Designed miniproteins, single chains, continued (4). Designs and how they scored, part 85

Each design is a single chain, and the fold is of that chain. pLDDT is the mean over its residues in the fold that is shown.

## One batch from the design tools (miniprotein)

Design m14938
Fold by ESMFold2-Fast:
Structure m14938 (fold): chain A 89 residues (1-89)
Amino acid sequence: EVEKLKEELKEAIKNEDWKKAEELLKKLKEDEEAMSELLEELAREDGESESTILSAHYVVGLEKVKENSDKETFEKYLAEVKAEREAAV
């Protein structure tokens, strides 16, 4: 089931369907490691659009902030995504 959600989220992000991506991220948000792994896969495979990667982490960060009202959670998530992007180049 998680693998199917990852594939659907990957397609939603690639197609810039942010509403669908947000819904799918809500299902995956319980496992931050799974979300981090998914974004790393998107960074490796996409490689083409930095805007897609930025939008993906923005959506996840926004969802975490909305759920927890916690800027620290969002900043921590942003730092993880940035580290993965820098490692990918």
Scores: mean pLDDT 58

Design m14939
Fold by ESMFold2-Fast:
Structure m14939 (fold): chain A 83 residues (1-83)
Amino acid sequence: MKEEAEKLLDIATDPSKELLERIEAAKKLLTSKDPYARELLLKNVKKILETLGGPGLDILEGLAKASKDEELKEAVLEEIKKL
């Protein structure tokens, strides 16, 4: 699980990857049940959002708003607001 979370973060923050691949990686991190994936997302929210652009931001905003994790929701929405 840790290796998979780290791989997803690498994809989500790699500007050389296709936008759809980066969006899917970020979505998997945000919806993961793994506490390590959650920790990686929280530490890297700004970098992930900056590399996704408009379409990715809309998808992640929707997922964050639907989240029961208030800390994760707040962190993602605050970084989106700054962009």
Scores: mean pLDDT 78

Design m14940
Fold by ESMFold2-Fast:
Structure m14940 (fold): chain A 107 residues (1-107)
Amino acid sequence: SLEEQQRFLEELEKEAKRIVETEFKERLKELDARAAEALALRERGDPRADALEEEVLLETVRLSYEITLRALEKLGAPEELLEEIRRLREEGAPFSALSELLEEYLA
């Protein structure tokens, strides 16, 4: 039902936030520092800004996949779903592809 789907998404969001605070806090702090450096380079017109922004974007996508996988594992998601998410990550799929997969799974 729609209520069961909404409840699962709320539990997933809550677990993801817990995992971020307990397991990923330092990695996110390092990512935030690199994002700030990229912004500072862009404001100065430094050509290195583009490369650092790309690295920050790629790390953001990678962390989003890792956090989502960890949260789903904690919630007892089926291995078939976890394997599809790992495949998307290995293929370098954007976070939008992960979101679409989750929406299809909950349909």
Scores: mean pLDDT 83

Design m14941
Fold by ESMFold2-Fast:
Structure m14941 (fold): chain A 61 residues (1-61)
Amino acid sequence: GPEEEKLLKEAEELAKKFEELGLPATARVVLSDVKKQVEEGRLEEAREALRNAKKTLETLK
């Protein structure tokens, strides 16, 4: 649905930013975690994973 698509798009955008910082393993973990939470219908856990990833990215830039 639209919410799942939005969360996956945000995860892909964050993963690209981590890759740009030379952190491809972190990018892969973030994307995989959000995809798994979305596939399991755990949308709030997916949002929390995105919030944590964004916070981590802010500390690196």
Scores: mean pLDDT 84

Design m14942
Fold by ESMFold2-Fast:
Structure m14942 (fold): chain A 101 residues (1-101)
Amino acid sequence: AERLRETLIEMLKHLLKGDVVGARQVLFDALLSASPEELRVLRAISSDDVDAAVAVVAEALGITDPEIKNNLKLALTGLLNNDPNIDKSKVEALIKYLESL
């Protein structure tokens, strides 16, 4: 879980800067060195099914808060759609939550 948490924080920090390419590079690099358990979660994030990705990530990190799950969905939707104009306040809230774990 620790490596997955750190990978998500790094990806989200790139999204916060509008650097969608950098965020995807973090995901790609993580996939190359992932354990089988981490690989399952990272593959879900790299898929086009955002709701499945949110569910898998939330389960892996113990996220039960619906607001944090919604922030995660918005961030992953932005990553999937190459959107540099995501709600940065929600990405910041998600980063702070993950850093508190």
Scores: mean pLDDT 81

Design m14943
Fold by ESMFold2-Fast:
Structure m14943 (fold): chain A 97 residues (1-97)
Amino acid sequence: SRAEFEALLAETEARFRAETDPAKQVELAKEFAEQVERMAAANADDPELAAAMLRDAAKFLNEKATEMRARGAPEEAVGALEALARDFFARAQALLA
């Protein structure tokens, strides 16, 4: 549901704020991405909702990548979040085609 997705965003944001290790932030991003993919799949009969979740998740990941880069995180870690965001934007676009 949208409410479950918003709760996941809030929980993940709090976990990112608490974590200072870029490698662990990448693992948090991967866990978040897996949960978003499950939520999108559960809403396969509502492609507009699934696409909105994927777009919001991609935006969140890009915002975290920007924050990590600003704090001097390795480009490997930043690039991992940007790659996940890019994949989600592409999947959202495909659902609406």
Scores: mean pLDDT 88

Design m14944
Fold by ESMFold2-Fast:
Structure m14944 (fold): chain A 100 residues (1-100)
Amino acid sequence: SEAEKKKEEALKLLEEAARKAEEKARELKEKGDEEKAELAEKAAEYVRKAKEYIEEGKNEEEKGKEYLAEAAKYAKLVSEEIADLVLQAYGYFEEAIKLE
């Protein structure tokens, strides 16, 4: 269905966002920026949680949205690119929900 396609696009974007956030956290730790590294780790954690909740289906949809919002908040503090990926995923997920 169109809803499933939108959901799959959201999940792909979240996987990319998680990988980039995890890489950013590593780079920040190497530079000694512990505070920003922690924010990047939180972004990655919330992206992973959102992805898991979205994959688990309808009962987890509201939790998925909450985790996506938290991921975007943390991502914005460390990387506009990662934040943009999370917000795009949020948009696809919102569209998927509206189609159901």
Scores: mean pLDDT 83

Design m14945
Fold by ESMFold2-Fast:
Structure m14945 (fold): chain A 102 residues (1-102)
Amino acid sequence: SIEEKLALIRQLVEATVRQDLNERNASEEEKRKVFEIMNQVFALVEKIVLEGVEKDLSVQEIVQKIKEKQGELNKTLSQENALVAERVTDGFISEIRMVFPE
């Protein structure tokens, strides 16, 4: 199902983020902030994917909408947090392309 694919994408991105944070010996405060940003990005990604699939959009169209909405989100974040959100978004886009083959 679409919901199962989204859950898999979330798990894969979360595992990658957790590994990066552990390798960098990130503080518990930094870990909380990064996961907060990841959750905000995932909520945006999930909404766009669900709406895009319902409208029979291509993976390329869904990815483009994610990039556009991420650009809007970045305007509401600090520069440091915007960079984290951009990296997390790239991770979600990569996993979407692998899990939703056209």
Scores: mean pLDDT 86

Design m14946
Fold by ESMFold2-Fast:
Structure m14946 (fold): chain A 93 residues (1-93)
Amino acid sequence: DPEVEELLEILREIFEETLSKNSDADPDLLVKSILQLADFLKSLSPEEQEARLRRAKTTKVLNLAEGITAAAELAYYEELSEEEIRELIEKNR
């Protein structure tokens, strides 16, 4: 789905930008927060998951919380493991 691919690209950009501005953040706490939020996303209905994904297009404030949210949605939709999430954090610091 081209729209989903576009949204995932926006989420990746949000995550990369927020990590570069918060390079001193504890990677273990980031991984834990991302995994907890990704597990929460799995508990939502498909309609609620789609609504949250579409929110990426309206995100104007880039802070660490938005970066964690973007990373959690990426981890959920791309089925990233804990190790892949950790590698993504280290690569973008």
Scores: mean pLDDT 76

Design m14947
Fold by ESMFold2-Fast:
Structure m14947 (fold): chain A 86 residues (1-86)
Amino acid sequence: SASPGKEEVERRLQAEAEALAARLGRAPVDPAAMREAIARLAEEGRALEMARFVRERASDAALHGLLLAMEQAGERHPEIEAVRAL
């Protein structure tokens, strides 16, 4: 079976963050910036930096949505646990 690629993970994370921001009546994180942060996380394993970036530009709820979307996309990396701990 085809594994989900970075594009699918990025799309789900972006959609989840946007949905949370909309529900909270807030502007979502810039899509381009979020895509860049997710790509950095995936390639460099800098989960804590990515989590801080999301927290600064969104809410804790948006960060939780980001992590939930990653889990739903089948992402099972130790770096994700570090992001959850932040």
Scores: mean pLDDT 52

Design m14948
Fold by ESMFold2-Fast:
Structure m14948 (fold): chain A 80 residues (1-80)
Amino acid sequence: MLSAEERAIIDRGLAYARELLAAGVPFDTALAQAVRLVAEEARAAGLSRERIVRLATELAKRLTREYLARRGEEYVEAPV
């Protein structure tokens, strides 16, 4: 389970990625930058390697899910 502090780090990473996407940055670049931010913050907080990997994975999963949901909606509505 993620702690409140770990969730806050992920939320900051997601906010950063969303800002990059809004600025026209490609998804893969935005994801890489957000993962880097989360990993750096987690390392600064003294989290173990296992926890850092888990936070990076959770960020990637959440951001990818949001991205795919948005792309899926655009595709589903486009044919009509």
Scores: mean pLDDT 78

Design m14949
Fold by ESMFold2-Fast:
Structure m14949 (fold): chain A 87 residues (1-87)
Amino acid sequence: KKEELKEKLVKIQELIAQMAQVLGTGPAPEQIAEQVAALKEKAAKADISEEELEEIIKKLKKDAEEALKITEDEEVRKLLEEILEVA
């Protein structure tokens, strides 16, 4: 299960990277930007526990849901929806 969570996290990181590229032309949701920074730091650790991975994914899902309420950019919304599907 830890490997499955790591795969989900990697996919979410890829989606966040795509979203960051799109947001280079517009405003970024602060909550997602903060989660990207926190996620990047935690992903660097070799010994992330299964429980920690689940918590990070849950938090990213919640932040993505909140970002969808305030984001009008169609491409960003699609990437946020994909994060919700992966999580």
Scores: mean pLDDT 67

Design m14950
Fold by ESMFold2-Fast:
Structure m14950 (fold): chain A 95 residues (1-95)
Amino acid sequence: MVEEAIALAEEAIALARERNDEDTVFILESVLGVLREVQAREDQLSPEIRELIRRLIEELEELIAALKANDRKAAAEEAGQAFDLAQQIRLQLLE
């Protein structure tokens, strides 16, 4: 379910805010896989929710890149943006 995928994304983003290690990167890459699968399979999502999921995927890719570069400032900024997008998707799903 998309709600479950967003909950996983929020948890992974929270970990990335505290940790910069290979385990955190692996978890984020796993969440990216789940989000891409939701995007590919979910026919009932509104265009607005699909666009937000697309942006969340892009932001998580940027977060992973920042973590791999050991850029803690960029990682914190990207994690904040990804978290805001995940919360926006959650609010849209409640409508």
Scores: mean pLDDT 81

Design m14951
Fold by ESMFold2-Fast:
Order: C-alpha cells, then structure tokens, then sequence
Structure m14951 (fold): chain A 77 residues (1-77)
C-alpha cells in the first residue's frame, strides 16, 4: 500500500517533469509555472513519506528525476 503510493507519486512527478519540458518548448510559460508548483508539492509529499519509511532508494530516484528535469529545463531556457 505505502510502497505502491510512493511508486505512483514517483511516476506522477516524472510525468509532470516531462510536461514542464514540453510546455517550455511550446513557449507556454503559464502552464510550465502551474506544473512546476504541482511538481514541488508532490515532491515534498514524496520526500516526507520516503523519510518516514527510510526509503532511501525512492529519495535517490526522486533526486535523479528532479536533476534530469532541471537539466532539460536549463537547456531550453
């Protein structure tokens, strides 16, 4: 249950990251900003859950996804 919830949050975060990159490529800065806000909120929720359950692998995967999304955003901006 909890592990499934963390997996679904991680998938959602990755999906939103991809949508941010697509929005930026399309010049839709309003959509990108709304998606970034959602990404931050979901990321905070996942970090709290992963810390509470000592799930270091989930934290590592989150860091990798956030880092890759940030790199892709930087290449566009």
Amino acid sequence: SMREKMRELLKEIERIGDEIVEALRAGDFEKAQELEKKLVELGKELVELAKKHNDTETLKKLKEIVGETGKRMGEIM
Scores: mean pLDDT 84

Design m14952
Fold by ESMFold2-Fast:
Structure m14952 (fold): chain A 85 residues (1-85)
Amino acid sequence: MEERAEELFRKMEEYKKKVEEPEAERKFSETVGEAVRLGHEHPEVRERVVEHARRLTDEVTDSEVSRYSAENLLKVGKEVDEELE
């Protein structure tokens, strides 16, 4: 699952740069959701999912179009943080 986690992280970074486009924001949110699912099924990548999600959330919080994506990133951080606590 390492390669899949890396691919998802790369997609999140790429779509984050384009979240002002409606299509990119949708893909960004979908990719975040897929990363959440991957982290839930594979504990080995959960810590990296949380770390990446928190970092990206910080970077997109001020964009109107990225607000939906930021909400998903916050959910990732909270859910995995609760389980890892």
Scores: mean pLDDT 62

Design m14953
Fold by ESMFold2-Fast:
Structure m14953 (fold): chain A 73 residues (1-73)
Amino acid sequence: MSVTPTSGAPGTVFTVTGSGFKEDGVIALVNEAGQAVAPGKVVSETEVKFTAPDVPGTLYVEVNGQRSAPITV
């Protein structure tokens, strides 16, 4: 699983590429405390998009309880 870009201002669209993404799957951007800060928009089974929230700091893509690459806002 990969994320691009890995940093951006609030409103930046992050693209997550991987496999097994489902429209009703547990896919979210979470903060360091593990709280979901933005929902993912499933584009396909291999692509999800997130819009950066107005919450600065380090965020993670969480898929089925597994955290991936850090993202800086």
Scores: mean pLDDT 73

Design m14954
Fold by ESMFold2-Fast:
Structure m14954 (fold): chain A 81 residues (1-81)
Amino acid sequence: MKEEEEKEEKKKKFEEELEKLMEQMSKYVSKEATDRIKYAALMALESGEVEEAIKMILEFGKSVGITELAEEIAKLLEESK
């Protein structure tokens, strides 16, 4: 019916998948680092600057040894744009 319904469904799916990935990440990194990545991902969708957030998340994952989780978050962002 409304355009809002499609937008809301996509946002909910993204938030649910992101939360699952953040929960996995929190087992390996500090809460501050996890919150930073989560905020960057959410802000990227809000602003449309997905590429910048992906680069930041991948660099962070590489620096702390969680490259696979960082890649999963990056894929989620890319699919959500």
Scores: mean pLDDT 74

Design m14955
Fold by ESMFold2-Fast:
Structure m14955 (fold): chain A 60 residues (1-60)
Amino acid sequence: SDDLKSFIETLRRRREELRKQIEQMREVRPDATLEIELMEGMIALLDGVIGFLEKVISKS
């Protein structure tokens, strides 16, 4: 549905912003390993949700 497509686009946008934050953190605070790993974990969760929603739309 169009609502799900819009939601997926929102999640993708948030994922890209989070990737940008991770790269900034690596540059400014490379010793913040736990924080970086937590943010990477959040990206993995977003990837999972996006992939699931894309499959739901494609098989509707």
Scores: mean pLDDT 84

Design m14956
Fold by ESMFold2-Fast:
Structure m14956 (fold): chain A 72 residues (1-72)
Amino acid sequence: ELAKKTREAVLTKSLKPEEMKELIEQDILEGLRLILLGVAKIIAEKKGKPESLTVRLPDGTVLSVSAEPEPP
């Protein structure tokens, strides 16, 4: 199992153009998650209570974040 995954990783390194696009897409997804968290924090601070945001992407991926206002 591990040997097969290692071989697949080596093949991915050889076919970088296609696999690199997938990695870039994952990086963009993480960026979106951070933006949502920032927005949730702003709303939570404004409302003075916990806030959660959920976004559904066209590929079926769901991003959910929650934030709490700072106690003081």
Scores: mean pLDDT 67

Design m14957
Fold by ESMFold2-Fast:
Structure m14957 (fold): chain A 85 residues (1-85)
Amino acid sequence: MEERLRRVEERLEELDRLIREVMERARQQNNHQALREAIRLGAELGITRIAVYMARRTGDEDLARKAERRLRELIEEARRLLEEL
């Protein structure tokens, strides 16, 4: 559990950094579609952060595993979006 939560924390930081980079580039290019997508990713990050907090508080290994998987998916989406900019 503890080792998984450490990896999840690292991925949360990675996703947050990627979203900020997408927002910065989209803003510089006046790309409203990319900005909307970054906002959506930010909302998903917020939901995932809550799930991680709940998993940590309750010791729910299944919730932690689902959060880690979702986070991986969101990171892939953010990377793809950034590559298109």
Scores: mean pLDDT 86

Design m14958
Fold by ESMFold2-Fast:
Structure m14958 (fold): chain A 71 residues (1-71)
Amino acid sequence: MDPEVEELIARLEEAFRAGDLLGAAIEYLRILGLTGPTPEPAREAILRHTSLTEAQVEEIEAIVEAGYYRP
C-alpha cells in the first residue's frame, strides 16, 4: 500500500480513538484524495489496516457526507 495512505489511515484511527470525529473525517477526505472519489477503496483499506469496525467507519463516512452535501 502507498506509505502516504498508511500514514493517513493511522492518523484517522488515532483521531477516532481520541474522540475527534471531525479530525477522523478530515483524514478520510485526504485518503479519498489519494484512492479516488469512490468510498469503497478507502473503506476497505481502513478496515484492513485498523482495528475499527464497519459501523465506526460508517460513522466517519456520515460526517464526511454531511460536510459535502450541506444545503
Scores: mean pLDDT 77

Design m14959
Fold by ESMFold2-Fast:
Structure m14959 (fold): chain A 119 residues (1-119)
Amino acid sequence: SKEDEERIEEIAEVIEEVLEEEGATIEDLLRGLKKLLDLSNLTDPELKDYILKGIETLIENKASALEVARFLFLLSNLYNDNDNILKSSLKNPLTAGDIKNVNKEKIKKALKEIIKEGK
């Protein structure tokens, strides 16, 4: 929808800001995401391999911040709103609802932790 595209664009802006602040690449972010993604909370467990292959494809194709934002937004629809997308070992939790509602502060904090794990 139009509202979904606007939210995806806002998430992409947060991704670009965090990458600049951390001196990091999209590849650092995607490697960290692959390590920290909590696949146990998926509403459909059959999608685990599909999601992991999706991340690998984004790395191989040198995805833009917008493409990564779209992936994260679509991923958030595969979880219940209150479920964490990321493993509980992270200091800054990120729920599916935080992504859907573009909670910029929570997304930014989580992305910084993800990037550190991907380096």
Scores: mean pLDDT 87

Design m14960
Fold by ESMFold2-Fast:
Structure m14960 (fold): chain A 89 residues (1-89)
Amino acid sequence: SEEEKEEKRRKMLEKLKKLLEEKKPEAEKIEKELRENSDEEKLKEIEKEIERRIEEARRVAEERGYDEEEVEVLEEAARYGTLLEFAEK
């Protein structure tokens, strides 16, 4: 049912929000390390990719009828995921 889908979405987003809060120190450390080990051109590339993915996450969430707080959770997830990708390769 639609109610079951909405409940699952809410629980997933609440779980994701808690995970992102717990991972915030790790995300800040990754961002600092990327800043310390990247030249100006690479930093601009990283920031551009972060903004692009945040914009995509916002658009998709808004199209699916997510509220502003739910959109914010997906934006934070997109930022963290992008930072991880640049940190790993």
Scores: mean pLDDT 81

Design m14961
Fold by ESMFold2-Fast:
Structure m14961 (fold): chain A 75 residues (1-75)
Amino acid sequence: SQKDKIISIMQQMRDYSISKGDKSSADSIQKLIDWLKQTGDTDTAIRKIRGFITSLSQTDPNFAKDMQKQLDDAM
């Protein structure tokens, strides 16, 4: 489902943030995963993920492009 694909993208972004020592971003992404699982509101989750991808593009543009492609494929 679209929801499962979106959760997978967020989990990858969370794990990336953990690997870079960015606990704040990892915690924020985990809260978004939990919120999406509770609400099912994929549209709001997609908007918030786009914000995270924009932030990632300033630090790791290649990873941000990979996440954006996965998001586009999930739409």
Scores: mean pLDDT 85

Design m14962
Fold by ESMFold2-Fast:
Order: sequence, then structure tokens, then C-alpha cells
Structure m14962 (fold): chain A 55 residues (1-55)
Amino acid sequence: MLSEEVIERLREAMLKVYPESKVQEVIDTLQAGKGAEMTPEQVELVNKGMELLSS
């Protein structure tokens, strides 16, 4: 599982680009340990968030 601090930073990054409702769905999925069950749209949000965090 991703650390709580990484998830929080990812949430902040995704909120710059995506609606809060979509970001919250992704965060809930990650916190539930269901990252492997994410939809393609949720994977896109995570990838975009990770790009923003690494920039």
C-alpha cells in the first residue's frame, strides 16, 4: 500500500486537475487496498497525479 503521506500528496495534486468527487473515488479505492481493481479512468487520475508530484 502507498503511505498515508504519499496518498495525501497525490490527492492534492489530482485536485488541481480533476473534480473532488473523482479524486475522492480514487483515494477511497487506494485506501481500501484495491489499487489493482481500479478502472482505466481511475488509473489516468493516479498517473496524472504522479506526474504532477514528480515535476
Scores: mean pLDDT 77

Design m14963
Fold by ESMFold2-Fast:
Structure m14963 (fold): chain A 72 residues (1-72)
Amino acid sequence: SLRDRLDTVLDVYAARSEEEAVPASVYIEFVERAFGLTLSPEEREEARRYLEELVEQGRLRKTAEGRYFRPR
């Protein structure tokens, strides 16, 4: 699923600090590159919602500028 692919990308490529934090679009691009996919606008929006869900779960952090990272 898109969620499983995003989890895989975050496990490997997640920025580890607030200083390194990157926007959702960068993680979406990593999904496209890693899995040889082109995501629709609707799938990109679903990916953004999933990142917010991970933040709510404490599995990802979001900066004031809307960038995402996962501390070690």
Scores: mean pLDDT 85

Design m14964
Fold by ESMFold2-Fast:
Structure m14964 (fold): chain A 65 residues (1-65)
Amino acid sequence: ALLSPEEAFARLAELAARARELEPVDPEKSQRAMELLGQAYEALLAGDRAAAQAHIDEAERVLEE
């Protein structure tokens, strides 16, 4: 199911916090995740929920690996 805008912003904030915590351990992975989350943020501002969710899902995958 597609995230609501509120849920997408909340999820983006959670993943951004996780990426920032990872920066001193794995700066390359942190930067890659933050780039994807930046794209998700721009998609949310544009009202493109599907694109935002895709970028959020990819950032989550990056942070899990």
Scores: mean pLDDT 83

Design m14965
Fold by ESMFold2-Fast:
Structure m14965 (fold): chain A 63 residues (1-63)
Amino acid sequence: MESLRREGEEQREELREAAEELLEEARKGSVTAASAAGVLASEASIGGLDELAEEIRERLRSL
């Protein structure tokens, strides 16, 4: 069993949860939260979570 793969899955869930909270704040008018969500998307890309990064960017674009 590869612990690194399991750890990556958990990291993806944590980043998704953080992005959800930032996107909710951005939807309520927080420019700072919208910017932070963009940074999270970049971190997801750097970590190899490209699908999550695109999901965050798409949701941010629909605000």
Scores: mean pLDDT 75

Design m14966
Fold by ESMFold2-Fast:
Structure m14966 (fold): chain A 90 residues (1-90)
Amino acid sequence: SLDTTIKLLRAVVKLVEEGYSYEEIAKAINNLIKSGELKHPGLEWAKTHPLTPLDVKSMVEFAKNAGIVYRPEDDEFYEKIKKEIEKLKK
């Protein structure tokens, strides 16, 4: 849905602003898609074609151009992706 897409875009922008790399974010999102913890119609293809760092960069650019800003009330994807990034760090 549009609401789910906006929440995902907000989460990705916030993570990049906090200093996480496009590669770390892409890897975390791919893992969450594989586990079924992150479901999004626009990301169904990512189950067989994993997100690249360039895809994450494009998401950030689209969000900024659209004026999409982070909202703490809608942080479900932010928290899930951040936790997954932290789990992937050894």
Scores: mean pLDDT 75

Design m14967
Fold by ESMFold2-Fast:
Structure m14967 (fold): chain A 64 residues (1-64)
Amino acid sequence: SAAELANQAGRAAAQGDGDTAAALLLEGKIASEEQAKAVRDAANAGDLEKAQAEIVRAVIDAGV
């Protein structure tokens, strides 16, 4: 489900794996390409608070 993919993306981002987090959000059609890039860049830079905030925003915008 989209909710399961969002939870998996959150776990990947928490580990600093922005590439996996972005891929999961795109697979679930939860994030736009721009939103997924924001999550990827933040998580890969170690800005885990920003990465989680971007995931939450994408989830809300997608209605998940």
Scores: mean pLDDT 86

Design m14968
Fold by ESMFold2-Fast:
Structure m14968 (fold): chain A 75 residues (1-75)
Amino acid sequence: LQGEEDALLRHAERVAGPETARAMREAIKNAKSKEDIEKLARDVYERALAEGASPVTAEALARGVYNLAKKKIEE
């Protein structure tokens, strides 16, 4: 999980900036329920757009966060 998280965060920093990567790390760390994951993924999407990422990129990053946070909760 940590290797997958690190790879995703490095990619996010490159394509959507360090603030988006930070929001993604916080989302993965703080998610405790499916409802939290959905809210945090949405926050990542909005942050990526604010940092100048395309909607397609923002959606991909939000989906990545959703998938990693879900794995963490299901462990």
Scores: mean pLDDT 80

Design m14969
Fold by ESMFold2-Fast:
Structure m14969 (fold): chain A 96 residues (1-96)
Amino acid sequence: MEELIERIKKALEEGNYDEAIKLVREFHEKYPDDIEGIEEVARLAAKYSKNPTAQVAGLMAIIAARVEVELGGDPKRASELLYEAAIKVLEENKKE
């Protein structure tokens, strides 16, 4: 788990969005119920985003997922929202 997050961070630091997207998809496949882990991944994607619109959208998705969990919502839905946000942020940065 931590090793995969560290690999994602390294790919983002190097601007390798293709590798980062691949690793984020692998993280979600292996740890689909790890809300804390996928939230960290989404934060990393937002932090290293060169696209300010994508960065803001990513941060808003993190807030929405956190609110859903706090209000007793579906943890699986929160995890899916965070995963989708991370992928979308990275894909928007690939287009630049």
Scores: mean pLDDT 79

Design m14970
Fold by ESMFold2-Fast:
Structure m14970 (fold): chain A 95 residues (1-95)
Amino acid sequence: SAEEKAEEIRKMYRDEKASLEQLAKKLSEFLGVKVTVTLQITKEGDTYTVTVTVETEDGIRATATASTRDPAELEDAIAEALEEAARELLEKHLE
């Protein structure tokens, strides 16, 4: 159920307007170890690139990227990158 837990993280961000700190806390609860969430947004020309890195205190890391040329889609790009990074972290830590 890494996919289901990652989907919950996406919904917390998009539907509940959760902060990165709240998402980090939820991932920490899922994994039983402290998790940090880092969000970077870069703009080159007309393209926004979102990079999300999730990392456990024991050094397991996952990074996901999403991009959009439409600033109105930026929140969706962030949600996509958050879900993918969370899914990968959950899979790496549980396997």
Scores: mean pLDDT 86

Design m14971
Fold by ESMFold2-Fast:
Formats: structure tokens, sequence, C-alpha cells
Structure m14971 (fold): chain A 96 residues (1-96)
């Protein structure tokens, strides 16, 4: 349980760092989206170590939705604005 929470926290922190770096212009769109995918995968891995509760199932779905969103942006080469980056921080905070 504690190990699962630590993986979730690491995934959330990675996503938050990616959003911050992208917002500051320190990383490009492709690097940003790949970090989002990596962070969301860590969240799913951490959730797999926790009890199968309705809350944890919803968090897993939110993390999967982030992966799907990031993959869609990568395929379509869409530009993400500062507003979308801020909305992503809020979504990640809801997962936590």
Amino acid sequence: MEEGKKLIEKGIELIKQAVDKYGRGEIGLEEFLNLIIEGAKLIIEGLSLLPDTEENRKLRQKAQDLIDWANDKLKNKQVIGGKEALELIDAVNEIE
C-alpha cells in the first residue's frame, strides 16, 4: 500500500514537473507529452498495488485518459497552450 502511494506520488510529481517545464519553455511538446505518459503509467502501476476500490478504479481511468489524450496530441501534432497546461495541473491534482 505505501509503495503504491509512493509510485502514484512520483507519477504525479513527474507530470507536475513536465507541465512546469513546458510552461517555462524548457522542454518541447513531444518531451512534455512523453513525460505525461510516463507519469500516468507510474500512477497506474502504483494503483495496481492498492486495494481495488471504486475510488482507485476512477483514478486508474483518469490516468488512462491522460495517456490517451497525450497519445492523441502526439499523433495529431497539436499545439498545447498555457490554458491547457494549467487545466492538466488541475486534473493531476484531482488524481492525487
Scores: mean pLDDT 77

Design m14972
Fold by ESMFold2-Fast:
Structure m14972 (fold): chain A 64 residues (1-64)
Amino acid sequence: DEYKERAAEAIKEKVGEFGEEAAKALLETDLSTKETAEALAALAESAGLGGELVEALRALAEAN
């Protein structure tokens, strides 16, 4: 799944901001459902984690 891989890559790029444990938890999250991807996009946006991660998660949500 192209969108799922893109979201995982964006999360890995933010590992320095999350810390290792939080990044691991996000990568293990089931991103295959639209609802989960939408919730994570909203969380990333509210946390100020950057547009690239938010865009990747929104694209994943739209693809599901």
Scores: mean pLDDT 65

